# Ledger of designs, part 20: designed miniproteins, single chains, continued (5)

Each design is a single chain, and the fold is of that chain. pLDDT is the mean over its residues in the fold that is shown.

## One batch from the design tools (miniprotein)

Design m16674
Fold by ESMFold2-Fast:
Structure m16674 (fold): chain A 70 residues (1-70)
Amino acid sequence: AALAQTDPASLSPVERAVLRALAEAGGRPLSVSELARRVGASPATVSRALRRLEARGLLRRTPEGYALAL
């Protein structure tokens, strides 16, 4: 999907799927490759979603991957 600036509270389908996968991991960091497998998307698509979610403060970046910013 194209980048949007209008709805910071709304999530793309890939962004929602990424957040769900991270929630199901119970706070465990997930790599881009693991998220791509769980979400059923390409690593490039997942990386774009992760960058958007990180910019919104919804994710924490760790040495092991990405986790929810709780």
Scores: mean pLDDT 76

Design m16675
Fold by ESMFold2-Fast:
Structure m16675 (fold): chain A 88 residues (1-88)
Amino acid sequence: MSPALIVLKHTDDPEERKKLLENIKKGIEETVKLAKQGNRLAQLILDDALRDIEDLLRWLREQYKKNPTPALQEEIKLLDELLDIIKS
């Protein structure tokens, strides 16, 4: 599991969460670029990231069920978009 994704689970501050998500997105986009260039390590990192993001999405959807907020809905949408990027 990515250390950034673990930190995100334990971060309550919306501004810190937003910065972490922006960094995660940038990291994934760069890793996808490297994997498309034939980097085998990048491909393995994406396989791990796919699993970690799916786990985080399950957790966020449970949080949203307990306390539905626009911020949580936007985070779920962003992670779904990241899954689409990884799968493309």
Scores: mean pLDDT 79

Design m16676
Fold by ESMFold2-Fast:
Structure m16676 (fold): chain A 95 residues (1-95)
Amino acid sequence: SEEEAKELLEKFFDLVKAGKDREFYQWAIEVARDESVPEAVRAFARALANYLAGITDGLKEDLDVAENELKPLVPEEYKEIFDNIILTLRAFIES
């Protein structure tokens, strides 16, 4: 649901803000594989996990889903972090 997506994203962004690199990587792997998680959040997590593994397969499609579906749900406090992540992953595909 939209509420589940917001809660998962806020938890993730708090890990990013805290500089917990191991924990946000773990989040990406676990969420990407969790079928109970909303698909847009799984797409975002899968894009992060694939980026960290150096994999470009399906990355553009997952980023397009994540940007279109999640950006309206991201709290204002985290929008800059979200936008910077999307920009970084898009640059990785285009390089």
Scores: mean pLDDT 82

Design m16677
Fold by ESMFold2-Fast:
Structure m16677 (fold): chain A 72 residues (1-72)
Amino acid sequence: MKVVAMTPGKILEVDDANRTITVEEGTGFLAKGLKVKVEHIGDKTKVTLPKNAKINVAKGDTIKKGDVIATL
């Protein structure tokens, strides 16, 4: 299963220990068949992935529509 970017955006932070990715507010994701938690924190959006998810992005990355952000 994959988490895919639906809009362009910027990766602000990645926390591998907590399986979280923080992105610019307004960044959209498609997570078909995968339960993700999305939290809005001021000018940021925090996405929490399952424990076994592999994060495919790094801090400072610019993402495009269709980019694979995480895999399960």
Scores: mean pLDDT 76

Design m16678
Fold by ESMFold2-Fast:
Structure m16678 (fold): chain A 69 residues (1-69)
Amino acid sequence: MDRIQEVEREYQERLEQIDKALQQTLDELKKRGEDDDTIEAVKKNVQQVKQRLREEKERRLEEIRREAA
């Protein structure tokens, strides 16, 4: 059980780091007066990265659950 919680924690921390980086990037773009389309493109790219991390997390959790008694 703890292994599953550790993996969940690891990926949660990675996702939080990505969210913080996104907020900093969005702040910078707004300060530059970038259009909403540019902001949406950045959000879309970040969502793709987060989706890949979620897929990797699910794969690791499935392996651990399969090995668990």
Scores: mean pLDDT 80

Design m16679
Fold by ESMFold2-Fast:
Structure m16679 (fold): chain A 94 residues (1-94)
Amino acid sequence: SRGKELEERLLKALDELAIGLAEKDEEKIKKSIEEIKKLVNELVQLNYKPSEELLRALELLEKELEKLLEEEPDDELIKEALETVKEAIEKLKK
């Protein structure tokens, strides 16, 4: 299934974002944000219903990003990452 392939790629992109955040690798974070946006839009176009695994991964990363933003409230890249994950959750649950 194309939707399942895109979901697996999205899970990998979420992992890459988490690694980039842990390593403070701005280029990795930016690349992961763009890949997440692209994959979410493709999944929405397919009217794909996300797995429990994907929803849990998104919700865990949202919580991690909210905690990071509390520590660094002016970090624009963390703000963009958080907004990207929140929009992904909203779009995929509809």
Scores: mean pLDDT 89

Design m16680
Fold by ESMFold2-Fast:
Structure m16680 (fold): chain A 80 residues (1-80)
Amino acid sequence: DVDYSKLTPEERKILKEFSEKRQEILNEAEENNLSKEETLERFKELLEELRKRLLEAGMPQSKVDEIVEELLKEIEESLE
């Protein structure tokens, strides 16, 4: 769980948009019968976009790395 109370409005918006795009990737993977590997590649691209946007918004790199690593772990577990 990400503590949204410590985030700026811009950072919260970025994370909300990430969650929406994550759901879109999952829906597209189901509809198009994408492989686990193809789905994971799309999520890795989305996570790199998230990392860049959070850094540009002024979030400390250590916090961005923590969030991205936790989200990647959740995604990998969901694809098992």
Scores: mean pLDDT 80

Design m16681
Fold by ESMFold2-Fast:
Structure m16681 (fold): chain A 83 residues (1-83)
Amino acid sequence: SKVEQEAANLLTAAGVQIVAAQWGLDTGIETPEQVRDAIAAARGNLERARELSKKLDPETKAETDANIARLEAQVDALEARVA
């Protein structure tokens, strides 16, 4: 469905933002401010995905919620590194 596509796209965007920010932080190429901006963007995408997950069938919702939780844990770990 369109909702499934939108949720998947938001999770992909969040995942890309997290990986890019982790790499930028690890290499020193991105400033702490740039990494915090990426964290905020990823959190926004995950929150939108969470709202969309409420409209999904139970099986797809469970998978989507699990992916959100995994990405949120990665964002939390990254945020702790730039605190």
Scores: mean pLDDT 90

Design m16682
Fold by ESMFold2-Fast:
Structure m16682 (fold): chain A 93 residues (1-93)
Amino acid sequence: MTKMEIAEEYLKRKGIGMDSPFARLLYDILGLPTDGSEAPIDIDKAIKEAEKSDVDVEELKEVLELLNENKEVDEETAKKFIELLDQVLGEKP
C-alpha cells in the first residue's frame, strides 16, 4: 500500500471525511501535501506528535522509515501503521 492508500484506509475506517482538519493533519504527517507530489515523511514531526500518546515511538519510527524508503509497503506493515496512528491520534471525529 502507498502512503495515500494507508491515509485513505485509516480515514475510511474511522468515518472521517478526507477534507476534515484531521485528514489534513494526517496528510501533513505522511508528507502528502494537498494535490501536490508526495514528500518524505517528516519523522521528527511525527514522533513529536506521537510523544503526546502512549504509542511505541521506536516502532512508529521504524514503520515511518519503511514508508519513506519504499513507495509501497505490504498490507501487514500498512495495518501496523494504521494501529499506531489510532494510538497517536485516537478515535477523533
Scores: mean pLDDT 69

Design m16683
Fold by ESMFold2-Fast:
Structure m16683 (fold): chain A 77 residues (1-77)
Amino acid sequence: MSIEEQFQKALDVLEDKSAPESQKLAALRYLEENLSQLPESLRERAKKVLEELATDESEHPVVRERAKRLLEKLEKL
């Protein structure tokens, strides 16, 4: 599986409101560990997804905090 396909799958999980928190945390970890390899074509999508998660009060606090930190790291790239 290509790295682009792995990023797309991670973003698909994070966009799915019904996804288990464990899967969302795994997807956020994948994005964090591979952030330097994130394709520019997916940067805008990643920013939108992370902004949605960071501001969604119905999400678990750990998911929101990780999304917020990842968004800050992405803006510095």
Scores: mean pLDDT 83

Design m16684
Fold by ESMFold2-Fast:
Structure m16684 (fold): chain A 68 residues (1-68)
Amino acid sequence: MMKDYIKALLRSKDKDGDGYVSVKDALEALVNAGFSREEAEEIVEKVKDEKGQVKIDEAAEAAVELRK
């Protein structure tokens, strides 16, 4: 349930439908999902690529793991 909610928020920021969002959009979506700014930054740092893109599925998994 929580993972699907996070994925839905991230997908709302995915303007191109490619399954990736920018670091800025990922941070905003995670904060809106109830994560702190520091938690959102930790998630994004783990999953971002060299070009500053974040894969939605990987960000959602990292977010769920952080809550364990």
Scores: mean pLDDT 78

Design m16685
Fold by ESMFold2-Fast:
Structure m16685 (fold): chain A 107 residues (1-107)
Amino acid sequence: AEAEEVVREIVRELAEELGLDEELTERILEALDSELALGEIVEEHRTERVLRLAAAAVAARHGARLGLDREELRELARLAMSGEEAQRAAVERLRPRAEAAYAAALA
């Protein structure tokens, strides 16, 4: 399955729930591979909705690279949108996967 396309579908779904326009959503998706570009979009708009979508998109992209499935990615993205406490919970859920990937890279 194309993990990148799954991430894009989840981010667009969440953007609609947040009431963000399609043009801004596509700009965020294009900026996912550049921390500077994503940071500039967040600074330009300075809204909680844009910050929440950016957090969800980054979390989903990292989860996809760790091999999470569609449902796990959707849950992770929603947790990232819910603020700092939920973001910490998302990190704890990814910890075993990140540790396994790191161990595999060292072998």
Scores: mean pLDDT 72

Design m16686
Fold by ESMFold2-Fast:
Structure m16686 (fold): chain A 84 residues (1-84)
Amino acid sequence: MLKEFRKKWNEFKEAVEKFKRGEITPEQLLEVLQELLDTLKALGDTPLNKSIIASIEEIIRLLQEGKYDEALRLATDLINFLDS
């Protein structure tokens, strides 16, 4: 459970860095975000989990709208918040 979340969280961090370097497409980043979102929804219904889900859904929306700089800013803020 928590181990699977950490794995998907690390995959998300790596995907964000690869996307910043132009090594993956927006579609590939969306796939990683969707896998993380599905994992979070399976883990239960805490206020922290709901907040993280809302942030990931916002990042997905921004990417789908082509707002890549805003999506990356929100992703970076989320990573800094949870890794602090």
Scores: mean pLDDT 83

Design m16687
Fold by ESMFold2-Fast:
Structure m16687 (fold): chain A 84 residues (1-84)
Amino acid sequence: SELEEAEELAKRDLSEEELKEYLEAMEALEKLKKEIDAPSVEEFIKKIKEKYGEEVAEYFKKALENSGGASIEYLKKMVELIKK
């Protein structure tokens, strides 16, 4: 899956500290995936935009387009907005 591909790319280039932040972000993302109930990344982005707004969806798209620490940063921003 596209989410698994982003996860694998992130893991390859992360430091130990970045890996911890990545695991925390992924735990939050998995909880969100259970809440949103979308069969594809495209539908997941659409539902996130409808429920949490365009900014949250944009950060998720940027996380998918990036790798390593940059991807983790965007996932953390997305999760921060959702928890707000």
Scores: mean pLDDT 71

Design m16688
Fold by ESMFold2-Fast:
Structure m16688 (fold): chain A 63 residues (1-63)
Amino acid sequence: LSEEMLEEVQESLARMAVSIAKRAVEKGTMTKEEAIAFLEKMVKNPSLSERAKELLRKAAEEL
């Protein structure tokens, strides 16, 4: 499997995590700080691609 295909899958996973965090904040089931912490924990996952980690970091800063 190509590195490109793996990165695409990881980016999709990261986008889903961001969507879940945003929805949780909007619904009040998670505070903004908790959502940021959740995304930052995902960034520490060693199995995630650097591109996916960058996406998560940017989303955490945007929140």
Scores: mean pLDDT 78

Design m16689
Fold by ESMFold2-Fast:
Structure m16689 (fold): chain A 85 residues (1-85)
Amino acid sequence: SKIDELVEEIKALPKEEAEKTYRLVTAYVTVKMAELAEKLGLLDEHGRKVKAEAEKVIKENEPTEEQRKIADELVEETLAQLAKE
């Protein structure tokens, strides 16, 4: 699967870069889920705070182009899997 291919790409990175990529992926997923909740009228104050913290993680970690690509592809695939189920 595409998720398995992206996992292999992350596992090929040095440990510190893999951990950073994992944190960025988690933050991107959090932002996208919060944006979905906002469009549905379900985003409360706690959800807005969680979104803001995730956005801060993305900004402060200044991801490389490769890390952004991996994160974006994992977010897209994760959202596609959630839409299927």
Scores: mean pLDDT 77

Design m16690
Fold by ESMFold2-Fast:
Structure m16690 (fold): chain A 94 residues (1-94)
Amino acid sequence: MKKEKEEKMYELLEMVVDKSVSKEEIIEKLKEYVPEMKEEEVRERVEKMLKDKEILQTKYKISSEELLELLEAQRNKDTERIAELEERFKQKLA
């Protein structure tokens, strides 16, 4: 995968997890990354990401902090940390 595209996606996902960032700010950031994408598609993708985050936080009780830790570990390719966080999340799903 191209490193610059991965980095932009991690930045976007961090914004999605950050409860102080509005949906409109996330939409503008995605437009900046993919200016050729249609506005309707940008909006749909952001809304999908926000819905997935809500499901993880409300149904699976995974906190914003824990999601940020996972994103940081994935960004750094820290396989040991990813495994630790996945095990922690698995325990919460039980």
Scores: mean pLDDT 75

Design m16691
Fold by ESMFold2-Fast:
Structure m16691 (fold): chain A 74 residues (1-74)
Amino acid sequence: PRPKPSPEAEKHAKEGVVAYSQGKLEEAIEHFEKALEADPNYEEAAEMLREIAETSKDEKVRKRAEEVLKKYVK
């Protein structure tokens, strides 16, 4: 059974989605990292970070997303 997402994690994830939609991938990663810091099991933030790591053309952005995933996700 998975608990309901924390309000703090949800807030940061929403801010990350907004940054992602604006093409601000580094800001998006920062917000998703804060979401995982509040709740390491917040699957939506982890999924968004995987998408950034797989699809971003910027090598620094991809590496940053992978580092956050490695730190908080199994």
Scores: mean pLDDT 79

Design m16692
Fold by ESMFold2-Fast:
Structure m16692 (fold): chain A 74 residues (1-74)
Amino acid sequence: SVYTPEQLEGIKRLIAEWYERFLARAAAAGLDASGIVLEDGVLTVTAPLSPEEAALLAEVMTELVADVEALLAE
């Protein structure tokens, strides 16, 4: 299936909001998230993650998937 331009922009916004949530939670936990970079909706891991960073990333990714599914259900 091909997404509409509005759906694609919605997904990009959710990814950006997810990234900000991830950075805020990492900062609150005292974790360095500098190895994870988001540009134009593309996520790149540029450095090895600690186990704690990887666990936080997995948790926030689960939230992102739920948000994307909710957006697409509308």
Scores: mean pLDDT 74

Design m16693
Fold by ESMFold2-Fast:
Structure m16693 (fold): chain A 88 residues (1-88)
Amino acid sequence: DYDQGVDYLRQGRQYIQQGNYQQARDYFDQAIDLFTRSRGPTDPGVIMGYGYRSRSYQQLGNNDQAQQYQQQRQQLRDQAIQRSRQRG
């Protein structure tokens, strides 16, 4: 459900503000899954979720994983732009 994905994204952001990056990751994973199922992998919510997930891994010192999620976010953004242009 899209609304549930939005709630999970909000909760993940709240955990980042509290410095609880491990909990934030779990909420962003759930949000990404729900947005992907509801709207597809190029949905803005999915792209935003990967951005926050990357930041969470960076804060936990896992820079390689953070960079991979940042690259995946960029690829999804590029796909979303391409799809928008094809639709006119």
Scores: mean pLDDT 78

Design m16694
Fold by ESMFold2-Fast:
Structure m16694 (fold): chain A 76 residues (1-76)
Amino acid sequence: MLSPEQAEREARTLTEALRELIAEDPTTASQLAALGILAVAALEMAEQVEDPEVAEEARRAAEEALEYRRKKLEEE
């Protein structure tokens, strides 16, 4: 398992990456796949994070990313 400090750093990085990707309004299959992969990784890191605020931000970003992806896939 990652150390709590490593998990926190990775959670923060994933949260930022997810928010940036969503802000660009991703529509390609590769972008939507990346969004899903990063969201799952963020949820996994959130479970390893000891700081509840960092964990909650990661979960929120992941939930927003998965919802965005779901809506785009439904437009197929």
Scores: mean pLDDT 80

Design m16695
Fold by ESMFold2-Fast:
Structure m16695 (fold): chain A 96 residues (1-96)
Amino acid sequence: SEAEQLFLEARRLVRQGRYDEAITKAIQAAQLYEDSGNPFEAIQVLVDLATYFEAHGKYDEAIKMLEQAKKIAEKYGWKQLVEQLDARIAELKGKL
């Protein structure tokens, strides 16, 4: 799918050090997943990319991805997931 291709491109951009472009592609991929009726998949790609940013020591970028995922979880009323994302954001902020 187009969303899957954008997500794969975002991962490649992280490896190339092109972090702002990677964030843009990841948000576009998440929006396409949400627009197609797959909000959980939208959250999963953002969380996966946050993990990838964290592995590269990019904590601010990882936090941005998790905050976007949290926004979707809040929109759909997934309270437990919101709390889990908040905990992970707080943990990453402690590493800055």
Scores: mean pLDDT 87

Design m16696
Fold by ESMFold2-Fast:
Structure m16696 (fold): chain A 63 residues (1-63)
Amino acid sequence: MDIEAAAKQLSMISGVPEEEVRKAIEEALKQTNGDSNKMGEIVQKQTGMDPKVVAETLKAFGL
């Protein structure tokens, strides 16, 4: 699992600061036990990003 790489990729496509995206991913992972679709919804609520884009990016990085 590579949370840092996923956060960097999502930061580049969204313009949200990398540190903010990383914190959102870490909190989502704690709440969802690693379900990428549910993590996408949580990150969307915190950052405003498309949950489908978040979920697919997290899957690409083994999350």
Scores: mean pLDDT 78

Design m16697
Fold by ESMFold2-Fast:
Structure m16697 (fold): chain A 82 residues (1-82)
Amino acid sequence: EEEAKKKIIEYLKKVRPTLSPEAQKVVDEAIKMLKEGKSISEVGKFLVEAYRKEKDPEVKAELQKVIAGILKIVREIKYPDQ
């Protein structure tokens, strides 16, 4: 639980410098949510909504990459039973 959140925060901090300012803002909010005790599922929903609402194809691709990285770390997001 907490270990998975810690690994996700570490990943988000590592990927942040490679992203556009728009994608960095979304990542910063995701890190804040995790630190405030929001679930990985809630943060995942936030990121998917940010991806769906994004109109810039480059920023959208960056958000897709971030989401894919989180899914790789937290396999439970891929399974309905958590």
Scores: mean pLDDT 79

Design m16698
Fold by ESMFold2-Fast:
Structure m16698 (fold): chain A 63 residues (1-63)
Amino acid sequence: MTIKQRLDKARNLIKNGKYQEALEELTPILLVIPDHKEALELRAEAYKELGYNDIAKIDKNII
């Protein structure tokens, strides 16, 4: 699976309320490219929806 395919899957998972599954798709992207803007934005959104606002703010500060 390409980075683009993982990002598209993560966006769909977030849209369907599957935030934990979205984080699982975003984790391999951020391990390879820690400053990947789109992945950090999607991870921040997932963390915010799960109630981890402080962690989401960290991702926004990186980007």
Scores: mean pLDDT 76

Design m16699
Fold by ESMFold2-Fast:
Structure m16699 (fold): chain A 87 residues (1-87)
Amino acid sequence: SGLEEIDKIAEETKKKLDELLEQLGGSTSEEERQKLLEEIKRVLKEGGKQLKEVAKANGLDISIADKKAKEVEEYTKEKLEKLEKGL
């Protein structure tokens, strides 16, 4: 149950990040790009917090949440770097 909730939060977080990254890739204004980058950072931070809270609520080791949060962050950084090279 707790592991399923962690996976669900990670998946929903990645979905939100994919939407923001798509908008970033289509952006032609520096102002819009900066705003989207701020939103991406916010989504990552909130996702990480939610993962830790779910782990605590389900009696799971926080290391499980931290590992999943790092996976989501790495996924986002890789896609962001690829988009920055294309912009």
Scores: mean pLDDT 85

Design m16700
Fold by ESMFold2-Fast:
Structure m16700 (fold): chain A 68 residues (1-68)
Amino acid sequence: MVLPPFDVRKVLENAIKALEAAKDEAEFNVLKRLLIHELRKAGEDVSAIEATTSKEETIAELRRKLAE
């Protein structure tokens, strides 16, 4: 499977900023779903992100993925 030219790192950095700015759980859930959808379209493994349940856990997982 050929990955499109897609800047995963930039998407993750922008997602972290958006999640940190989320005011409530509903906004967080919408942003998390949009991120998972975007990464899945790019052929990225989203299982670890899907396994997170809180905003803090999700941000930590995104930061870990950026370090890869």
Scores: mean pLDDT 76

Design m16701
Fold by ESMFold2-Fast:
Structure m16701 (fold): chain A 95 residues (1-95)
Amino acid sequence: SAEELLERIKRLADEIVASTDDEEREELAREMARLIAEALRTLPDEEAIELLDRIVEYLDELEARSTDPRAALLLGSLAGMATMARWVLKQELEK
């Protein structure tokens, strides 16, 4: 479900912020990207857009509060990916 995917993504984002290991952060970021891709494949477009909006909001909040530039960069990159995916889905719905 969208709510379950969101909670899993939020946990991964929190772990990226809490980590002090760049390799662990990269693995967490890859897992988050996989969950976002799963949402795009499995959810109806309208539900996927809503989920992506909530993901972007959470990642932006964590990035703003992050004191670690590496964690901030990963969170920003993931938020950018989700923003692009949302834009693509929205364009498809307008056809």
Scores: mean pLDDT 84

Design m16702
Fold by ESMFold2-Fast:
Structure m16702 (fold): chain A 81 residues (1-81)
Amino acid sequence: SALEAYQKAALEALRVQYGDGTRSPECLQALVELEVLQVCLDIKQGRPVGSKAKEALKEYCKTVTEEDLERAQQKVQRLCS
């Protein structure tokens, strides 16, 4: 799906950003989840977002809440510490 392709690309970008072996796979997956949820809230609040991200995430973002973002932030704190 478009969402899965976006998540895979985001994960690969994070691996490049942090370097190989510097973050656990669980941490990197949590960071991808946080990025997707943050972009979704930006879309819902009318903040500027790239056209490809908006197209890939628009359907998924309809169900995303601020509580989902808070849970993702907590998960990143737990898994990336």
Scores: mean pLDDT 82

Design m16703
Fold by ESMFold2-Fast:
Structure m16703 (fold): chain A 59 residues (1-59)
Amino acid sequence: GPFTEVVITEPDPHLEAGIQALGDGDLEAARRHFQLAAETSSSPVNRTSAQQLLNYLAS
């Protein structure tokens, strides 16, 4: 379409570190990073993603 909207979101360092820890198989480090992202991220999208990942790791 003629209209394109671009959403710019700042990367969350704790969310990124948690995702990398998951890739490394370090579930304990991933949980810590996602918990910090859920508590400290200014972005509601990043907080929601961190909460979903924490719930996934808890289940």
Scores: mean pLDDT 74

Design m16704
Fold by ESMFold2-Fast:
Structure m16704 (fold): chain A 64 residues (1-64)
Amino acid sequence: TPRDEVLREVMKLVDDYYSGKLSEEETLQRLDELYRRTTDPAMRAVIRTFKENFKAIVRSEKER
């Protein structure tokens, strides 16, 4: 389903970041691209929440 595809794409971006394939900036840009391409309001909210959580987690990791 479109929702399953959006969730897979979000998880892929997170995995690519932690595996070193994407930088923080590249990951955030890809999440913004996914948000723009997503028409389901519920999935747009999920992407926004993941982006905010990702930013908070990365900030916490960098402060160590």
Scores: mean pLDDT 79

Design m16705
Fold by ESMFold2-Fast:
Structure m16705 (fold): chain A 76 residues (1-76)
Amino acid sequence: KSYFEKLRDRLLSLITDPAKAARVRELFKKMDNAKTIEELNDIALELGRVLRDESPEARALADRMVLMKKIELLLE
């Protein structure tokens, strides 16, 4: 398993609402296909909305994962 996949699994384990977990999974699929920083910013905004009432750990992991994808995209 990649480090990113481990973080995704950890984040999903922290979400108590199955509907929110399903939405987060869909947003991660969009993130895997994102080609621009603008697309990643839109995904980050939606993740923030979905995770607003979830644990600080879940929100911090989502922020970290978006940052990782931005760095990956900026490098190539």
Scores: mean pLDDT 83

Design m16706
Fold by ESMFold2-Fast:
Structure m16706 (fold): chain A 59 residues (1-59)
Amino acid sequence: SLRELSEKYGVPVGALRELRRLIESGTLTREKVEELSKKYGVSTEALEKAAVELHLELS
C-alpha cells in the first residue's frame, strides 16, 4: 500500500511509485535516491526507510 507508506514516511505517492519501479527493475542506486529526494523535496532518509519497507538493496 503506497498510500500507507506515503502517510508513514511523508513521501509522496508519486515518489514511492518511482522508487518501486526502480526496485522492480533492479536499477535503484544511491544517485537515483538523491534524484528523487531533489525532485520531490523529501529527505534521502525518508526514501531509504520507505525503500527498506519495499525490500530494497541500495547500490
Scores: mean pLDDT 79

Design m16707
Fold by ESMFold2-Fast:
Structure m16707 (fold): chain A 70 residues (1-70)
Amino acid sequence: MRMSAAEAAELARRGALEAGDERGARGWQKVLDTVDPAAEVEVSDEVLARAGTPEGANRLGTAAAVAGGA
């Protein structure tokens, strides 16, 4: 699935919060603040289905950071 890097970072932040990882959520908030909002990332359906898990959130956030040039 294709989405903006900002949207992927927001999903990563939300997933980290749902998993109780406040520190990870703050890290993804910084990525969200720095990524180019015009940048797009392709994310697998499996990663999206696991967005509420620590691993899914980490994969989403990493993809957003790479696509946004962070």
Scores: mean pLDDT 77

Design m16708
Fold by ESMFold2-Fast:
Order: sequence, then C-alpha cells, then structure tokens
Structure m16708 (fold): chain A 100 residues (1-100)
Amino acid sequence: AEEVREKTVERLMEIMGLKSRETAEQIVSLFTLEEQEALNNAKSRKEFLELFIEAAERRLAALLAGEDLGSGISRGLAITILNALIRQAKEELERLKKEE
C-alpha cells in the first residue's frame, strides 16, 4: 500500500505538475488502493489523465455525499483541490486530443 501510494504521488506530481509533495500525498490518500494501482498501471499520459478524472470525480462525489475519506485534509479543502485538479486534467486531456 505505502509503495503503491509513493509511486502514485510521484506520477501525479510529474503528470499534473504539482510542486508540493505534501499536497500530492494528501490528494493520493483520498483514492482507494485499486484507484492508485490503476493510475500506476496507465500506459500513457492520456490514459493517466482519463483514469485520474474518473477516480477524482468519484472521490469528489463521495466527499459531497458526506463520506469521510480519512486523508487528514479538511473535506472543504479536498473538494476545492479535487475540483481544480479535475479541471486541469480535463484541459490537458483536451490539448492532447487536439495534438493527436
């Protein structure tokens, strides 16, 4: 679990351009182990972004429904960051689709 989490953190920082490891760790902790494994096994930047959007939207829906995801971050802050990252990922995915 910890090794999977660390690999997911590194990959999220690389693909999304996150400068704060602490923020990346908090966001990754919102995902299930299965979601983290799927992100680590993505074969391309495009596949990673598609899987990330799906997982992040699912986690956002859970937070909005009042579920406690145990991330050590406040629910309101987690919702704000996930919305921002989902938007960033969708914009990047749109650019990749225009560039083949």
Scores: mean pLDDT 81

Design m16709
Fold by ESMFold2-Fast:
Structure m16709 (fold): chain A 57 residues (1-57)
Amino acid sequence: MDNGRKVAETLYKQGKLTEEQYQRLMNAQSPDEMGDLFADLLKQGLKMEDIREAYAK
C-alpha cells in the first residue's frame, strides 16, 4: 500500500492523474482497494510502463 501511494504521488506530479484519481488512490484503505483503483486507471488509458517508471523513483 505505501508503494502504491508513492506511485500515485509520482504520477500526479507528472500530470498523469487528475486530482480526483490521486485523492482516491491516497484514500485507499487496503492493498486490494489500491489494486482495483490502479486496474481502473489502466482501463482508462494509464499505461503499465507509467506505473513501473513511477515505482522505480
Scores: mean pLDDT 79

